# Designed miniproteins, single chains, part 6

Each design is a single chain, and the fold is of that chain. pLDDT is the mean over its residues in the fold that is shown.

## One batch from the design tools (miniprotein)

Design m175
Fold by ESMFold2-Fast:
Formats: sequence, C-alpha cells, structure tokens
Structure m175 (fold): chain A 94 residues (1-94)
Amino acid sequence: AMSLEEVEAALEAVVAEFRARAEAIVADTSLSPQEKIAALEAEADRAVREIMLLHDRGVREHPELAERLEALATRALEEIGRIQREAVARIKAQ
C-alpha cells in the first residue's frame, strides 16, 4: 500500500515528467507546430491517466483521506493543464 506521502510524491513526479516532456516537444526542431501540438496532447492524456490511476489507488487504500487525495489530484490536473496551455502558446509563437 502507498502512504499519502508516496501518493503525493508520485503525483508530483507525473507533473515533473510531463513538464520535461512538454519542454522537449517545444524545443524539437524536427517537428512542425501541428506535430508538436499532437505530441503534447498525447503526453497530457498520458499524464492525466496516470494521475487518475494514482488517485483511484490512493482512495482505495486510504478512503478516510479521500478529500485530501481529491485536492492533491485536482492540483496535479490543474498544473498539467497550465503547462499544456503555456506550451501551446510557445509553439504558436514560433
């Protein structure tokens, strides 16, 4: 079973990995803007799925912490959305 601290760290790791992948996509000179946006959407979808799976597991293992886990997952999802929007804006400005 994962502790609350392990779930929080895992959620933070998913966000950090997505941020790194988004930066790599924005910087990739071999991709067109359309290809960059498609790659970014695919990576965002992956990150969202991972966050949802971590949330589902956390709530199953710690139902008494459901409200806290919901807040952590919501924050992670909001951060994925923010990173994606900023990356799209940077791609469109290239």
Scores: mean pLDDT 91

Design m176
Fold by ESMFold2-Fast:
Structure m176 (fold): chain A 72 residues (1-72)
Amino acid sequence: SDSNVQLARDLINFLRKVAESDPRLSQEEVDEITRRLSAHAENLIRQGASEDELVDSLGTTFGRLLQEALER
């Protein structure tokens, strides 16, 4: 729905700022995390995910992507 597209945009913008605040991450890593979050959100919205599912899944995916970037 349009409201879920707006929610995903707002969440991803917030999470991008969180990633940008971490001095251990390069700009390329922040951009890759943001790209992967956007792709994941688009897939969830296409599959009819609820607002709660979208929030929880984006949060979990962000945590995983952060860990992967920091382990390099």
Scores: mean pLDDT 87

Design m177
Fold by ESMFold2-Fast:
Formats: C-alpha cells, sequence, structure tokens
Structure m177 (fold): chain A 81 residues (1-81)
C-alpha cells in the first residue's frame, strides 16, 4: 500500500470510530460492518486487506475494539514506510 492510501484508511477508521460512539442502540451491527467494508472498497483498499478487516469485524463482540485494533495495525504499517 502507498503511504497516502494508508493515511486515508487511518482517517476513515478514525471517523468511523467517532461515529460509532454516537450510534443508537437500535442500529444493526451487520449493516454497520457492511458500510465499513463498502467504504474500504471505494477507497480501493486491496481485496486481501478488506477480507482481513471483514473477518476481524465478524469475530469480535465490540466493533469499536475491532476498529481500534485495525487502526493500530495500519498506523504501524504507515510508520514502517
Amino acid sequence: LLKERLENIIEGIQDTLKNLKEFVSEEDPEAVILSIIDAYKLLKVPESEIKKVEEELKKKKSMEEVLETVLETYQKQLESL
């Protein structure tokens, strides 16, 4: 991944985390996950990375925790560039 793409992904995850804290209790978790995956597809994130994120989101009980873990991973990858 190019540095600019990683920065865009990190920003998108940060915005998603901010919005998740404002979601109502009636929000459908599956719809939220699909929305995140669709956003990554629009950002042209590699298919392999999208699948990894999708798997992490599906197996965790807290979407906020999953997104924070993914954010940490991409930040470390950006630092290695």
Scores: mean pLDDT 63

Design m178
Fold by ESMFold2-Fast:
Structure m178 (fold): chain A 91 residues (1-91)
Amino acid sequence: MEEEKKLQELFKEARDKVGDAVRRVAENPEQADEALKEIIELMKKYPEVAPGIAATARGEADRLAFQHPENAEALRRLKEGVEKAYEELLK
């Protein structure tokens, strides 16, 4: 309970950074690898909120794929990369 507010504040910062990274991929599909690296580093830096980071990246990728269907493949690859990285962090 005492850490709940700390986790919420960390998640807010991470969520904004993840949102920016995914938006860059939606506009520039060649940036997918760089965005994935940024998201993975955020999950490593803040393991306490890594589940939230992974969920945010997935949600934003799905949402932006509807707005930028021509770049949906890059967004799908980013989402899959985040899921795999999150799976590795659980080991």
Scores: mean pLDDT 80

Design m179
Fold by ESMFold2-Fast:
Structure m179 (fold): chain A 73 residues (1-73)
Amino acid sequence: MEKVEVVIEKIEVDGEKAYKIKMYVNGKLVAEAISFDENILDNVKKAMENEGFKLVSEKKEGDKTTLTYEKEV
């Protein structure tokens, strides 16, 4: 079973609203990006679903949203 966590945090870059995205596989940071897309949460969910991952948990803590995904093989 493959476990992926995606952390999306609201941030501000040069006065503009942005989102910092971090992807963890088995607890290891494998990707980090910044997006100015207001629909980033929905776009991440759609992308993970297209890759065959199932959303197991969604946790919101202030400006931080953690999505936990699993894929059965």
Scores: mean pLDDT 81

Design m180
Fold by ESMFold2-Fast:
Structure m180 (fold): chain A 72 residues (1-72)
Amino acid sequence: GTRYVIFVSSDKPVDEEAVRAVVQKHGGRLLGIEKVGDIYRITVELPDPSALLGLVKALEELGYRVEGLSAA
């Protein structure tokens, strides 16, 4: 699989279990969540790049704002 870092902001703490569930729904693995300042760095491994857009939408539906994406 391909690794990505998804940068999100949120006015509430990021729910690791909810993030893990949506990552798994898209066939991926949650590798870690780290908070740096006001941004959460969510590292995931996905089966292919086409899963990334669906995962971003699912994170936004959880109430998180996706600020950026990077291949890892």
Scores: mean pLDDT 85

Design m181
Fold by ESMFold2-Fast:
Structure m181 (fold): chain A 57 residues (1-57)
Amino acid sequence: SMERIMAEAEAAMLELKAIIDGRASDADIAAVEEALRAAGVPEAEIAATIAALRSLN
């Protein structure tokens, strides 16, 4: 149902926010990179996301 899809998206966003707030580890950053590549996200977007996460550490 739509409610479950929204809840999953919100949970994923909260998890990412918690990682950023608590400082992302190298393993967490690598997991994000793998997930984005598996989902077919453009290379430029992946690079920008990883650069942002690394800048926070």
Scores: mean pLDDT 69

Design m182
Fold by ESMFold2-Fast:
Structure m182 (fold): chain A 108 residues (1-108)
Amino acid sequence: MTLADFSKEELEKLKEELEKEIEEAEKENRKDLLQEGKLMLYMVKFMLGEMSLEEFKEKVLEIVPEELKEKVKELFDKYNKENPNTPEMVVELLEEILKLIREYKAKK
């Protein structure tokens, strides 16, 4: 089962769990876990309709490295053109962003 298959109730539970994990990561200064946790949280909020695509894009761009901002913008532009309301596309977008961040960290 992918995140795209989650019910509204399952997404709301995941949101609560992510908010708790983010608070704990902030207290412990675990920057990598905080970054990935925030990306997951923003995606879940977007899927729940609590955040617009524009707000989701802005929030993601605030937490990605400066060197990746243009590539992330290109991914959002591709998503918006193909189908912004498909849960599968939202999951694919996040997976591509996480891949870029992980590859960036592995090289730096």
Scores: mean pLDDT 75

Design m183
Fold by ESMFold2-Fast:
Structure m183 (fold): chain A 68 residues (1-68)
Amino acid sequence: EEPLKLVREALEKGITYKQLRDLLLSLGLPEEAVDEIIAWIKARPDDMTREQVIEEVLKRVEELLKEL
């Protein structure tokens, strides 16, 4: 609930990769999973919109939070 809202707001504001990594780690996500999310954002398809990128990141974060 609140964690996903924080991640959405940070991505919408144009957070740096370092700040995103620090945020996701603060939510208790494993370092390997956080690094995979950042790597995916960097290697994303050129045809994806900003909104599509944000939704995909939020989906991945939500799936990881359910495993905690």
Scores: mean pLDDT 80

Design m184
Fold by ESMFold2-Fast:
Structure m184 (fold): chain A 80 residues (1-80)
Amino acid sequence: MERKMAMARTSVASLKLTTEHWIKKNNVDPAIAQKIKDVIATGEKLVDEAVRKGDAEAAMAAAQDLQSKVNKLLNEARKA
């Protein structure tokens, strides 16, 4: 259980670092960059809440959903 919750938190932390680096490197529009950061902040809060409740399945699901949402926004930013 602890390993899955740690993996969920690590995935979110890695996603934040990778996404911030990509935004800076590609000079992403500030409004789109802020939208991506807001989505990450909301997803991180959901993962933290699931971890606090001891729900490893919910924590992993929230981390995976966040990764999917961020990937979609990054693909949209690339097309703009």
Scores: mean pLDDT 81

Design m185
Fold by ESMFold2-Fast:
Structure m185 (fold): chain A 100 residues (1-100)
Amino acid sequence: SEILSLPSEEVALLLAMQVKLSKEKRSLTEEEYEELLAKNPLSREEILDLIREMLEHMEKNSPSPELFLKALEELKELLKDDPEANKILEEFEKKVLEKQ
């Protein structure tokens, strides 16, 4: 997929932007997403906080721990070159595994 060819920092920004827009009940076209990426108004701290919020929502709404762990594995691959984002993913993985 096109998202798999993006740098991890751009993937993190896209995920954070999707969370923010979902909260604001807005949808953007692909072109509008590209313009927001170019103008990036989100700080690194805001991006990481939005990723945490996304993961909390995914955990709460996942049908099973196994499906959530699979989603985390896919996100780890997408964010592999982003150590701060990966640390957040590892925190959520550990939390889920400790409950099993």
Scores: mean pLDDT 77

Design m186
Fold by ESMFold2-Fast:
Structure m186 (fold): chain A 80 residues (1-80)
Amino acid sequence: SLEEVKEAVLRHLKANPDYSVEEIVRILYVVAKTIKERYPDLSDEEILKILEETIDMAVKEGVITPEQGKKIREELKKKL
């Protein structure tokens, strides 16, 4: 499920607090491609929303800073 994907990404980020913004963007880009393969009916815009929701959860839980979340979101919008 998409909720399981969001939770898996959040757990992965929690396990790797040393990841740079660039590393997180690369990981989320790969996650986006994996979601598209599993859910081919989802648009790129819908996939981006799922990733943005995951970023917001990570910020809310203190896994990444609000500034990091903003940078990650802007970089993903450029790639997707």
Scores: mean pLDDT 85

Design m187
Fold by ESMFold2-Fast:
Structure m187 (fold): chain A 98 residues (1-98)
Amino acid sequence: SIEELLKKLEEYAEKLEQSDDREYQMLARSLRNTIEQAKALLKSGTPDAISRAQRILEQQLKIAEKAIAYLNMSPSEREQLRKEKEKKLKELLEKFLG
């Protein structure tokens, strides 16, 4: 439900705010802004506004879940993820430039 999406996003925002990483703190602010935007849409009570609120919350949930998963990773898992991201970035740049 939308109420469950809001609760999960508020929980994830709190966890991200506890991080020393500026990027995660900025993501937490973005999540809180999205929560407030969604609450405003829900308060309007129109079917279209409710549909839009659900979509923006679902999109932000996917982003937040990935960030929380990264925060819960071990140092070795984070190192592996960084190497995989660097490899994919290099492959994309080679395809774009070659």
Scores: mean pLDDT 81

Design m188
Fold by ESMFold2-Fast:
Structure m188 (fold): chain A 78 residues (1-78)
Amino acid sequence: GIEKEREALRKAIELLKKGDEEGALQAVKDMGFSEAEARAIVATAKKLLELFSEEEIEELLEKSPEEIERELVRKILA
């Protein structure tokens, strides 16, 4: 569900901050996501870290996954 996707995204961001991209992918898979879903979540986490400050990311993680995706698309298109 939405909360599970948010937790997966949060976990991926934590591990990516530590430089552990493979650990991020595995942690998301361990939460019950498929390979394709886990790769998409990790790719989204990488884009958030590239385009937003740490404070902005904390605010975004309080939003729904759909709202996070909308903000990400707006930032890419700006």
Scores: mean pLDDT 80

Design m189
Fold by ESMFold2-Fast:
Structure m189 (fold): chain A 97 residues (1-97)
Amino acid sequence: MFIDRAEAEAFLDAMGVSPEVRDQVLSELDRLDFSVYPLLTDEEAKKLGISEEALILLNALRLLALGVPVSVIAELLGISRATASRYVRIWREVSGR
């Protein structure tokens, strides 16, 4: 699945992430074909040199673009339902979905 870079940038900016995390997520989005590659693991994040926050946001963007329900996003990312609901709300606002 292809994620529009402008939608990803708008989501990260709305989330208020640090410039370092923003750059990590955007550089990996340019590199990854999400139609071929599954969600990144902690081991893959370590090999890529990305932070845990960048890993969570990169995986979140893929799940959000796929329209995955809040409860499933929370479970798959190991985050609270409140955090997953915030991600879905911001994504819908910036993507118009």
Scores: mean pLDDT 78

Design m190
Fold by ESMFold2-Fast:
Structure m190 (fold): chain A 62 residues (1-62)
Amino acid sequence: SQQIHDKYKEQLKQLSEKMSEEIKKADTMPADKRQKELQKLTDQTFDQIVQLQQQMTQQLQQ
């Protein structure tokens, strides 16, 4: 349904905004720490996106 898709898109947008803020914080770090922090953020964000996608898929089951 459109409502479920809209909710998922909004959640992804919020996650994207939060990730953007964390990336900006990482940019203020020395290069060695920045690389490690960005890798952790990427892994965590990917896991959250997968989780949200699974929730959306379950809600769309008829």
Scores: mean pLDDT 79

Design m191
Fold by ESMFold2-Fast:
Structure m191 (fold): chain A 100 residues (1-100)
Amino acid sequence: SQIEEDIEKAIEAYENLASLSEDEQLAVKIGLASLIAKVKKDGEMEEKLKKLYEEIEELKKLYEEGKITPEEAKEKIRELYKEIAPEAEKLIEEYLKEKE
């Protein structure tokens, strides 16, 4: 399925996090956690990640309208992720431990 292919690619990126920029690392963690939450049907985490994506889309719109700087947008995304980071990272690590 498409979601299984997307997860495989996201895992490959996650295993190579040390070679990525901080912004790319953040995108990989958010993306992988979102895909895992969907596969596991973790409704609580799915809703938290959905809200995070909605807020990221709003920040992108503000940036495109010239209302915020790229630096302000990046900082806000990092702050938003910090709120769910322990749960998201635990979800990723538990999923990876289930894969041999």
Scores: mean pLDDT 81

Design m192
Fold by ESMFold2-Fast:
Structure m192 (fold): chain A 76 residues (1-76)
Amino acid sequence: VEELAEETARAAAEAAEAMGEPVSEEEVEEMKRRIIEMVEKMAKELSKEELLEKVAGLEVPEEVRELLLELAEKIV
């Protein structure tokens, strides 16, 4: 779970760097924590099907979306 959240945060950081917004290691660690907290909160309030559908509908880069889906499946 934490490893997938870190990969998701790094994928998002790489996408931001490609757009000219470099991200520090501390910001990557903060993003990882926020991703875990967000997915855990959604998993408690939503069914597995609703959680996966919501993540699939996010307007994020495809690589970030795929990692978020894997993270959601492991938390549920």
Scores: mean pLDDT 73

Design m193
Fold by ESMFold2-Fast:
Structure m193 (fold): chain A 80 residues (1-80)
Amino acid sequence: PVEEVSEEELERALREFEKAAEEDPEAARAAAKLAGMEYLLAPSPVVRRVLEALARLLGVSVEEVLREGREALEELLARA
């Protein structure tokens, strides 16, 4: 069965991510690109919420994160 990720579990994971991102913003950007690529390949409400939280951490819009993810995905596909 598909596991339903609770809002509370997601919020806890995001709080831990926020602490890590303060120490390493570059890692947070890499995570945002991966989440953007995942959303483009397999859109889901859970991945959308992860994108929204990462965008807030980076001070950018969700649309900007998706744009970066799209560019990264296109580069990977071109190299395959």
Scores: mean pLDDT 72

Design m194
Fold by ESMFold2-Fast:
Structure m194 (fold): chain A 68 residues (1-68)
Amino acid sequence: MSEEELEAEVKLALARMYVEIMKTYELSKEEAERLYKKAIELAEEAEPVFPEEAKEIKERAREALEEK
C-alpha cells in the first residue's frame, strides 16, 4: 500500500466515523453540521484515490444531516 493510498484510507475511515456518530447519537444541528463538513472534506480529499467510496460517504453524510 502506498503512502497516498494509506492517507486516503485513513481519511475515509475518519469520514465514515463522523457519519456513524451523526446517525447514532442525537446531536444539536450545529454539532451535526460540524461533523458533516469534516466528513465531506475528508471524503473529497480521498476521492482521487477512492472515488466510489468517497461518493458513498458523501451521500451517507447528506442523509445523516437531513435527519437532524
Scores: mean pLDDT 82

Design m195
Fold by ESMFold2-Fast:
Structure m195 (fold): chain A 79 residues (1-79)
Amino acid sequence: SEAEAVRAAAEARAAALVAEARKLGVDPQTAEHLAQGILALTDSFLAAGDVTGARLAADHYAAEVRAYLRAQAERRRAE
């Protein structure tokens, strides 16, 4: 189903963000927590029956999380 495809895509994005965080030297627990936020957001929209909203929200949130992870890596290097 489209809902299953959207959920699978969100899982792939979460995994990709954790992998990027490892490359950036970001705290794994923080990276995992933020990645789980993508899944929680996606699941919230899917539970409401909004498959299109789930996809768009996951895409937007993933981009925001990626920017945040990079900013965290820079902040830690400044210490």
Scores: mean pLDDT 81

Design m196
Fold by ESMFold2-Fast:
Structure m196 (fold): chain A 74 residues (1-74)
Amino acid sequence: SPEAQAAVQRLLDALRRIVQEAKEAKENGDTEKAKILVDIAREVADSLMAHPALTPEQRAEVEKLLKEAEEIEK
């Protein structure tokens, strides 16, 4: 449905922003903020991966963003 796809798009947009903010926090030496943002990114990604309206292309993007989040923690 259009509403379901809109919900997925909002969560995906949120995931992109959170991962970007986590990268910036790490670059600025704010390791606590980076860790919190990575934890939030994992929760948003879990919600997206469980969503029935998630397309294969969107799934691939979520997986890519999760890998970026994993790199931030290291």
Scores: mean pLDDT 88

Design m197
Fold by ESMFold2-Fast:
Structure m197 (fold): chain A 71 residues (1-71)
Amino acid sequence: MIKVTAVFDDGSTATVEAENADEAGKKIREQAEKAGSSVLGLRVEGATPEQALRIGYAAGGKPTSAVAAPP
């Protein structure tokens, strides 16, 4: 399981859990769209640096801004 905590441009946060990087990124993007904000930063847990990069790319179309911290 991959766990992602996102910080949005409006200062709000959302945490999602997913089985793969693409799903995690899509969930974060959906939360950002509902909030009407862009993703400012991400904290990724349970993922490799490569997966963290893919999550950031999927969520906001850019690389992950936050540190990846696998359990």
Scores: mean pLDDT 70

Design m198
Fold by ESMFold2-Fast:
Structure m198 (fold): chain A 91 residues (1-91)
Amino acid sequence: SVEEAEERAKGLRELFDKRLAEISKLPKDEAIAKLREELARLREEVEGLERLLEEFGDKMPKDFVESIKLLLKVAKEQIKRIEEEIKKLEA
């Protein structure tokens, strides 16, 4: 459901913020390496979800499609945040 997806999105954002805070305590090179690992994982998740919507979205219930779109939005926001943190560390 959309409500379940919203609760999941909130949990994912909270876990992500906690993970970034822990990574920020690491030496620069280790922090960059961990951020790149998180970035790669999120990019794979986005690709998988976009492919799922492209192949099956027209056959899925509307609420399920909206739930996947919400998770995509969260993942894309997290990708942008990681890209900015990497740029900050490399500057």
Scores: mean pLDDT 86

Design m199
Fold by ESMFold2-Fast:
Structure m199 (fold): chain A 95 residues (1-95)
Amino acid sequence: MVTTTIKELGEKKVSKITLKATGADGETDEETIDAKKVKEYEFEQSAEDRYTKGRFLEVETKDGVTRTVFLEVETYDKDNNLIGSGKSEVEIEYE
């Protein structure tokens, strides 16, 4: 059985979101998204052999498109060992 719980943490008006990817030795690539609104979510998913938790943003762009951006994801096995993780560096400019 797989159980997923999603909790909305908040909704905020924004002007811009910057996604940062850091390469080897600190070189940073940035993507800038023109946005008008962001909703932040926390999620948990439980399965017999895995537990996953994380946070993500739903970003409404100025042209009316919705993008999903994962901020942090961690996956654990049934013995609570970390078996997968990912993080995104995100800068949010609030209105």
Scores: mean pLDDT 77

Design m200
Fold by ESMFold2-Fast:
Structure m200 (fold): chain A 73 residues (1-73)
Amino acid sequence: ELEPVELSPEELEKLNAIEAEYLPKLREAAAAGDEETLRKLLIEMLERAIEILEKSHPKVAEKLREMLEQLKA
């Protein structure tokens, strides 16, 4: 059975801060059809999320790094 990944309050707060910063920028780029800016913003978000999650969730961070490499390719 799948166990939910339980984020610490500190990790959740940091991830929420990243989302709050990037979500309006992502929506604006998507609405404008600016695929280059959208891709760049997604890469930056993933890099920051990986740094936060590496402490407690190294396997999750590794999977996110694989996704990041796909976006950069």
Scores: mean pLDDT 77

Design m201
Fold by ESMFold2-Fast:
Structure m201 (fold): chain A 55 residues (1-55)
Amino acid sequence: IDAADISAQGVELIKKGGTASEIEQLLKEKGQGQGNDDDFLDAVSSVLTSKGDLE
């Protein structure tokens, strides 16, 4: 699973009012808990930071 793909899906979820939990669920469905990948965690953190900046 690509961190970039997950990041893009995370951005879409946030635009729809989604949460980090929904990003984690997508990752679990595709990668069976690969949310521990450094690249994935970095991508999620970047997306969440962007959401915070909008608030």
Scores: mean pLDDT 59

Design m202
Fold by ESMFold2-Fast:
Structure m202 (fold): chain A 90 residues (1-90)
Amino acid sequence: MSVTDPRVREALAVLERYTTPEVLARLTEPARELEARLAAEPERRFEVLREWIRLIHEALLAATKDPAAREEIERATEVLLEAIKELEEK
């Protein structure tokens, strides 16, 4: 899957900017569970993507104390959820 939408690319860059080793550690087991669910039920891919974005959002906010960074993370997750909705409606 290639990211071609500039807004989606920018949102992913924001999440990557705030992803620390501690955030990655928190996401390791949830990522495996979602990968297993996607492999078992590929027709639910948009549901899995929304859950993954939600988990990333929760992990980032738990690790991030700066109010400006938290607001940037919130906007990035909203952009990604909107993009998933647009893909599902096509």
Scores: mean pLDDT 80

Design m203
Fold by ESMFold2-Fast:
Structure m203 (fold): chain A 95 residues (1-95)
Amino acid sequence: AKELVEEIRLLVIEARNLVKLKTDSSRLRALGLLYTSLEIVKHFKDELPEDVYERITKALEKAIDAISDKSKSFEEQVKTLEEAIRIIDEVLKEL
């Protein structure tokens, strides 16, 4: 459980760093990392506590929506990713 969440954390951090480059190419790569993270979490659903699964999937889905929304600034997209990282950090303290 903990090792899986730590891996998801690293993928979300990489996505945040890509969005900070402020290019459509890096944003698309960040989206790929977030979708991969979501697929990994869903695949290992039965290995995670239910509350952990729900909090991480919700944070990732919110991040995907924000990065997919071209009406949002790169700064707003980065802020949403930083919030997802915060949620993951809180989950890791409980594991």
Scores: mean pLDDT 86

Design m204
Fold by ESMFold2-Fast:
Structure m204 (fold): chain A 93 residues (1-93)
Amino acid sequence: LEEELRALPPEELLKLFAKLAIAYARKEGLPESAVLSAVGEAIRAVEEGRLDDVIRAILELKKIVPEAEVPEEEVEEVIERAKEELEKVKEKA
């Protein structure tokens, strides 16, 4: 399983993480801000080459939401919104 995740390109790892994060937030009743924060941190980890951190987070989330079903369009929208929030933080830093 971990070797399969290591074979995925960074973009696919990010999509999988976002999908699991959305499913987890729905299960636990977490606000959208928590999802955007988690996905934003995953984007930063990918940009910094910390792919092992993203893979580890995916493995932990899969234990909690093994049957995560989220439309691809929703996953892509969350990733774009997380990128926008990161850019706002960079502009103020």
Scores: mean pLDDT 78

Design m205
Fold by ESMFold2-Fast:
Structure m205 (fold): chain A 98 residues (1-98)
Amino acid sequence: SEGQELGRRALDAVRAGDAEGAVAAAEEFAARGRVAACRGAAALAEARGLEEAAARCRALAEEAEAKYGESEEAKVAREIGEKLRAIGDEIDGELKAA
């Protein structure tokens, strides 16, 4: 799905240390009111040590939550967020193994 592709782009950016790519993905989630997915992108960036990108992604999530409230697509946002969280756990595992 479109959300899954965006989630993979966020993961790929974080794995590459591409802070701007991670933030760009979070901006797309925020524009769609997908707060949980933005928080997922922030968690991915934090796990990789991209602290400034993580802070920017969290700020985008807070702005989206204030502007749009609970989305009618709350289930989709949760699904994307859960997928990003699982990917973040995978990155954390790889970093601990290195």
Scores: mean pLDDT 74

Design m206
Fold by ESMFold2-Fast:
Structure m206 (fold): chain A 87 residues (1-87)
Amino acid sequence: MRIYRPDEKVKALLEEVGLYQEEYSEAEIFEAVLKYLVDKNLYNFEKDPNLVDIKDSLLGEIAGVDSIDLRNPSALLNAIMKHLTEV
């Protein structure tokens, strides 16, 4: 299993969901990002549950985009991976 060290932006997002470790697996980081979307109420189930507005969030700063499509999670995952260093 590959282990990653998050940068300051991803670390701040992880801390928002109660995670304070120095190193994480890819799966743990992605689970934390999904929890962040739920906890910050970024899912707009009333309008479009597949489109998430992240423009003014830490996740928006990390991804460099204003919205994500949950039907194609690979774009979000690839953006997050750019902020991770394999240990």
Scores: mean pLDDT 75

Design m207
Fold by ESMFold2-Fast:
Structure m207 (fold): chain A 84 residues (1-84)
Amino acid sequence: SQSLRDQGNRLFQQGQYQEAVRLYQQSIDLSDWQDVDSLTNLGSALIQLGQYQRAIDYYQRALSLDPNNVGARAGLSAAQTLLS
C-alpha cells in the first residue's frame, strides 16, 4: 500500500528505523512482494539498523522485479561496501 509506504517514509525521516521497517514490510506483504519502492526503502532502513545482509536480500528482490531501479542499485552497492 502506498499509504503504508508513505507512513514508513515519515518514520524513516524521523530516525524511527525499526518502526519504518514494520510499515514497509506490511506494504510489501499487501503488494504480494511486487512493490519495488517498499522493497528498496526497507533495504535503506535495514542499512540504518546495521543489518547489511538483510538489506542486500531486499535490494536483490527489488532488482529481480526492476533491474534498472536506481535506488535499489545504489542501495545494493552501499550495503555491499558496508558489509565488506
Scores: mean pLDDT 88

Design m208
Fold by ESMFold2-Fast:
Structure m208 (fold): chain A 90 residues (1-90)
Amino acid sequence: SMEEIQELFRKVAELYEKALELYNEGVENKDLKKLEEAIKLLEEAIRLLEEIRELAERFNDKDSVEQAESGIEQLEKLKAEVEKKKKELE
């Protein structure tokens, strides 16, 4: 349903905000565990965006499909950045 899609996007936003906080703190304090937690939250957010894309496609909600696809691309790039930073700090 449209309500389910909206709830999933809200959860993605919450995961993204927490991941950014952990990424910033992990870099500032060289805390590898916080960087690992940020990666896990980004992976969960990507999974939810994939679920949103599937639901939106079934309901012919093109705007939500495009938003989810854009979000997946951006979060995968951010995840790669966090993973690279973690390796540099090891």
Scores: mean pLDDT 90

Design m209
Fold by ESMFold2-Fast:
Structure m209 (fold): chain A 74 residues (1-74)
Amino acid sequence: MITEEELEKEGKEVVRLARELGVDESNVEEFERQIKETIKLIKETKDQELAELVLETMKQLKAKLEEEIAKKKA
């Protein structure tokens, strides 16, 4: 089962990487807000399919941000 803690951890990693890449702070704050609201919705609805979709999306975004950071440092 995907846990609230796992979703929060991935969301925090995405936010950290976005800030490292130099993404506008207003966009980072909006993303953090949306993730918190989505996690709350998953907790209230117990929608495991939505939890899986969100986790997969965050993992994909994390990989893309890591790739862009690597390119910026090259």
Scores: mean pLDDT 81

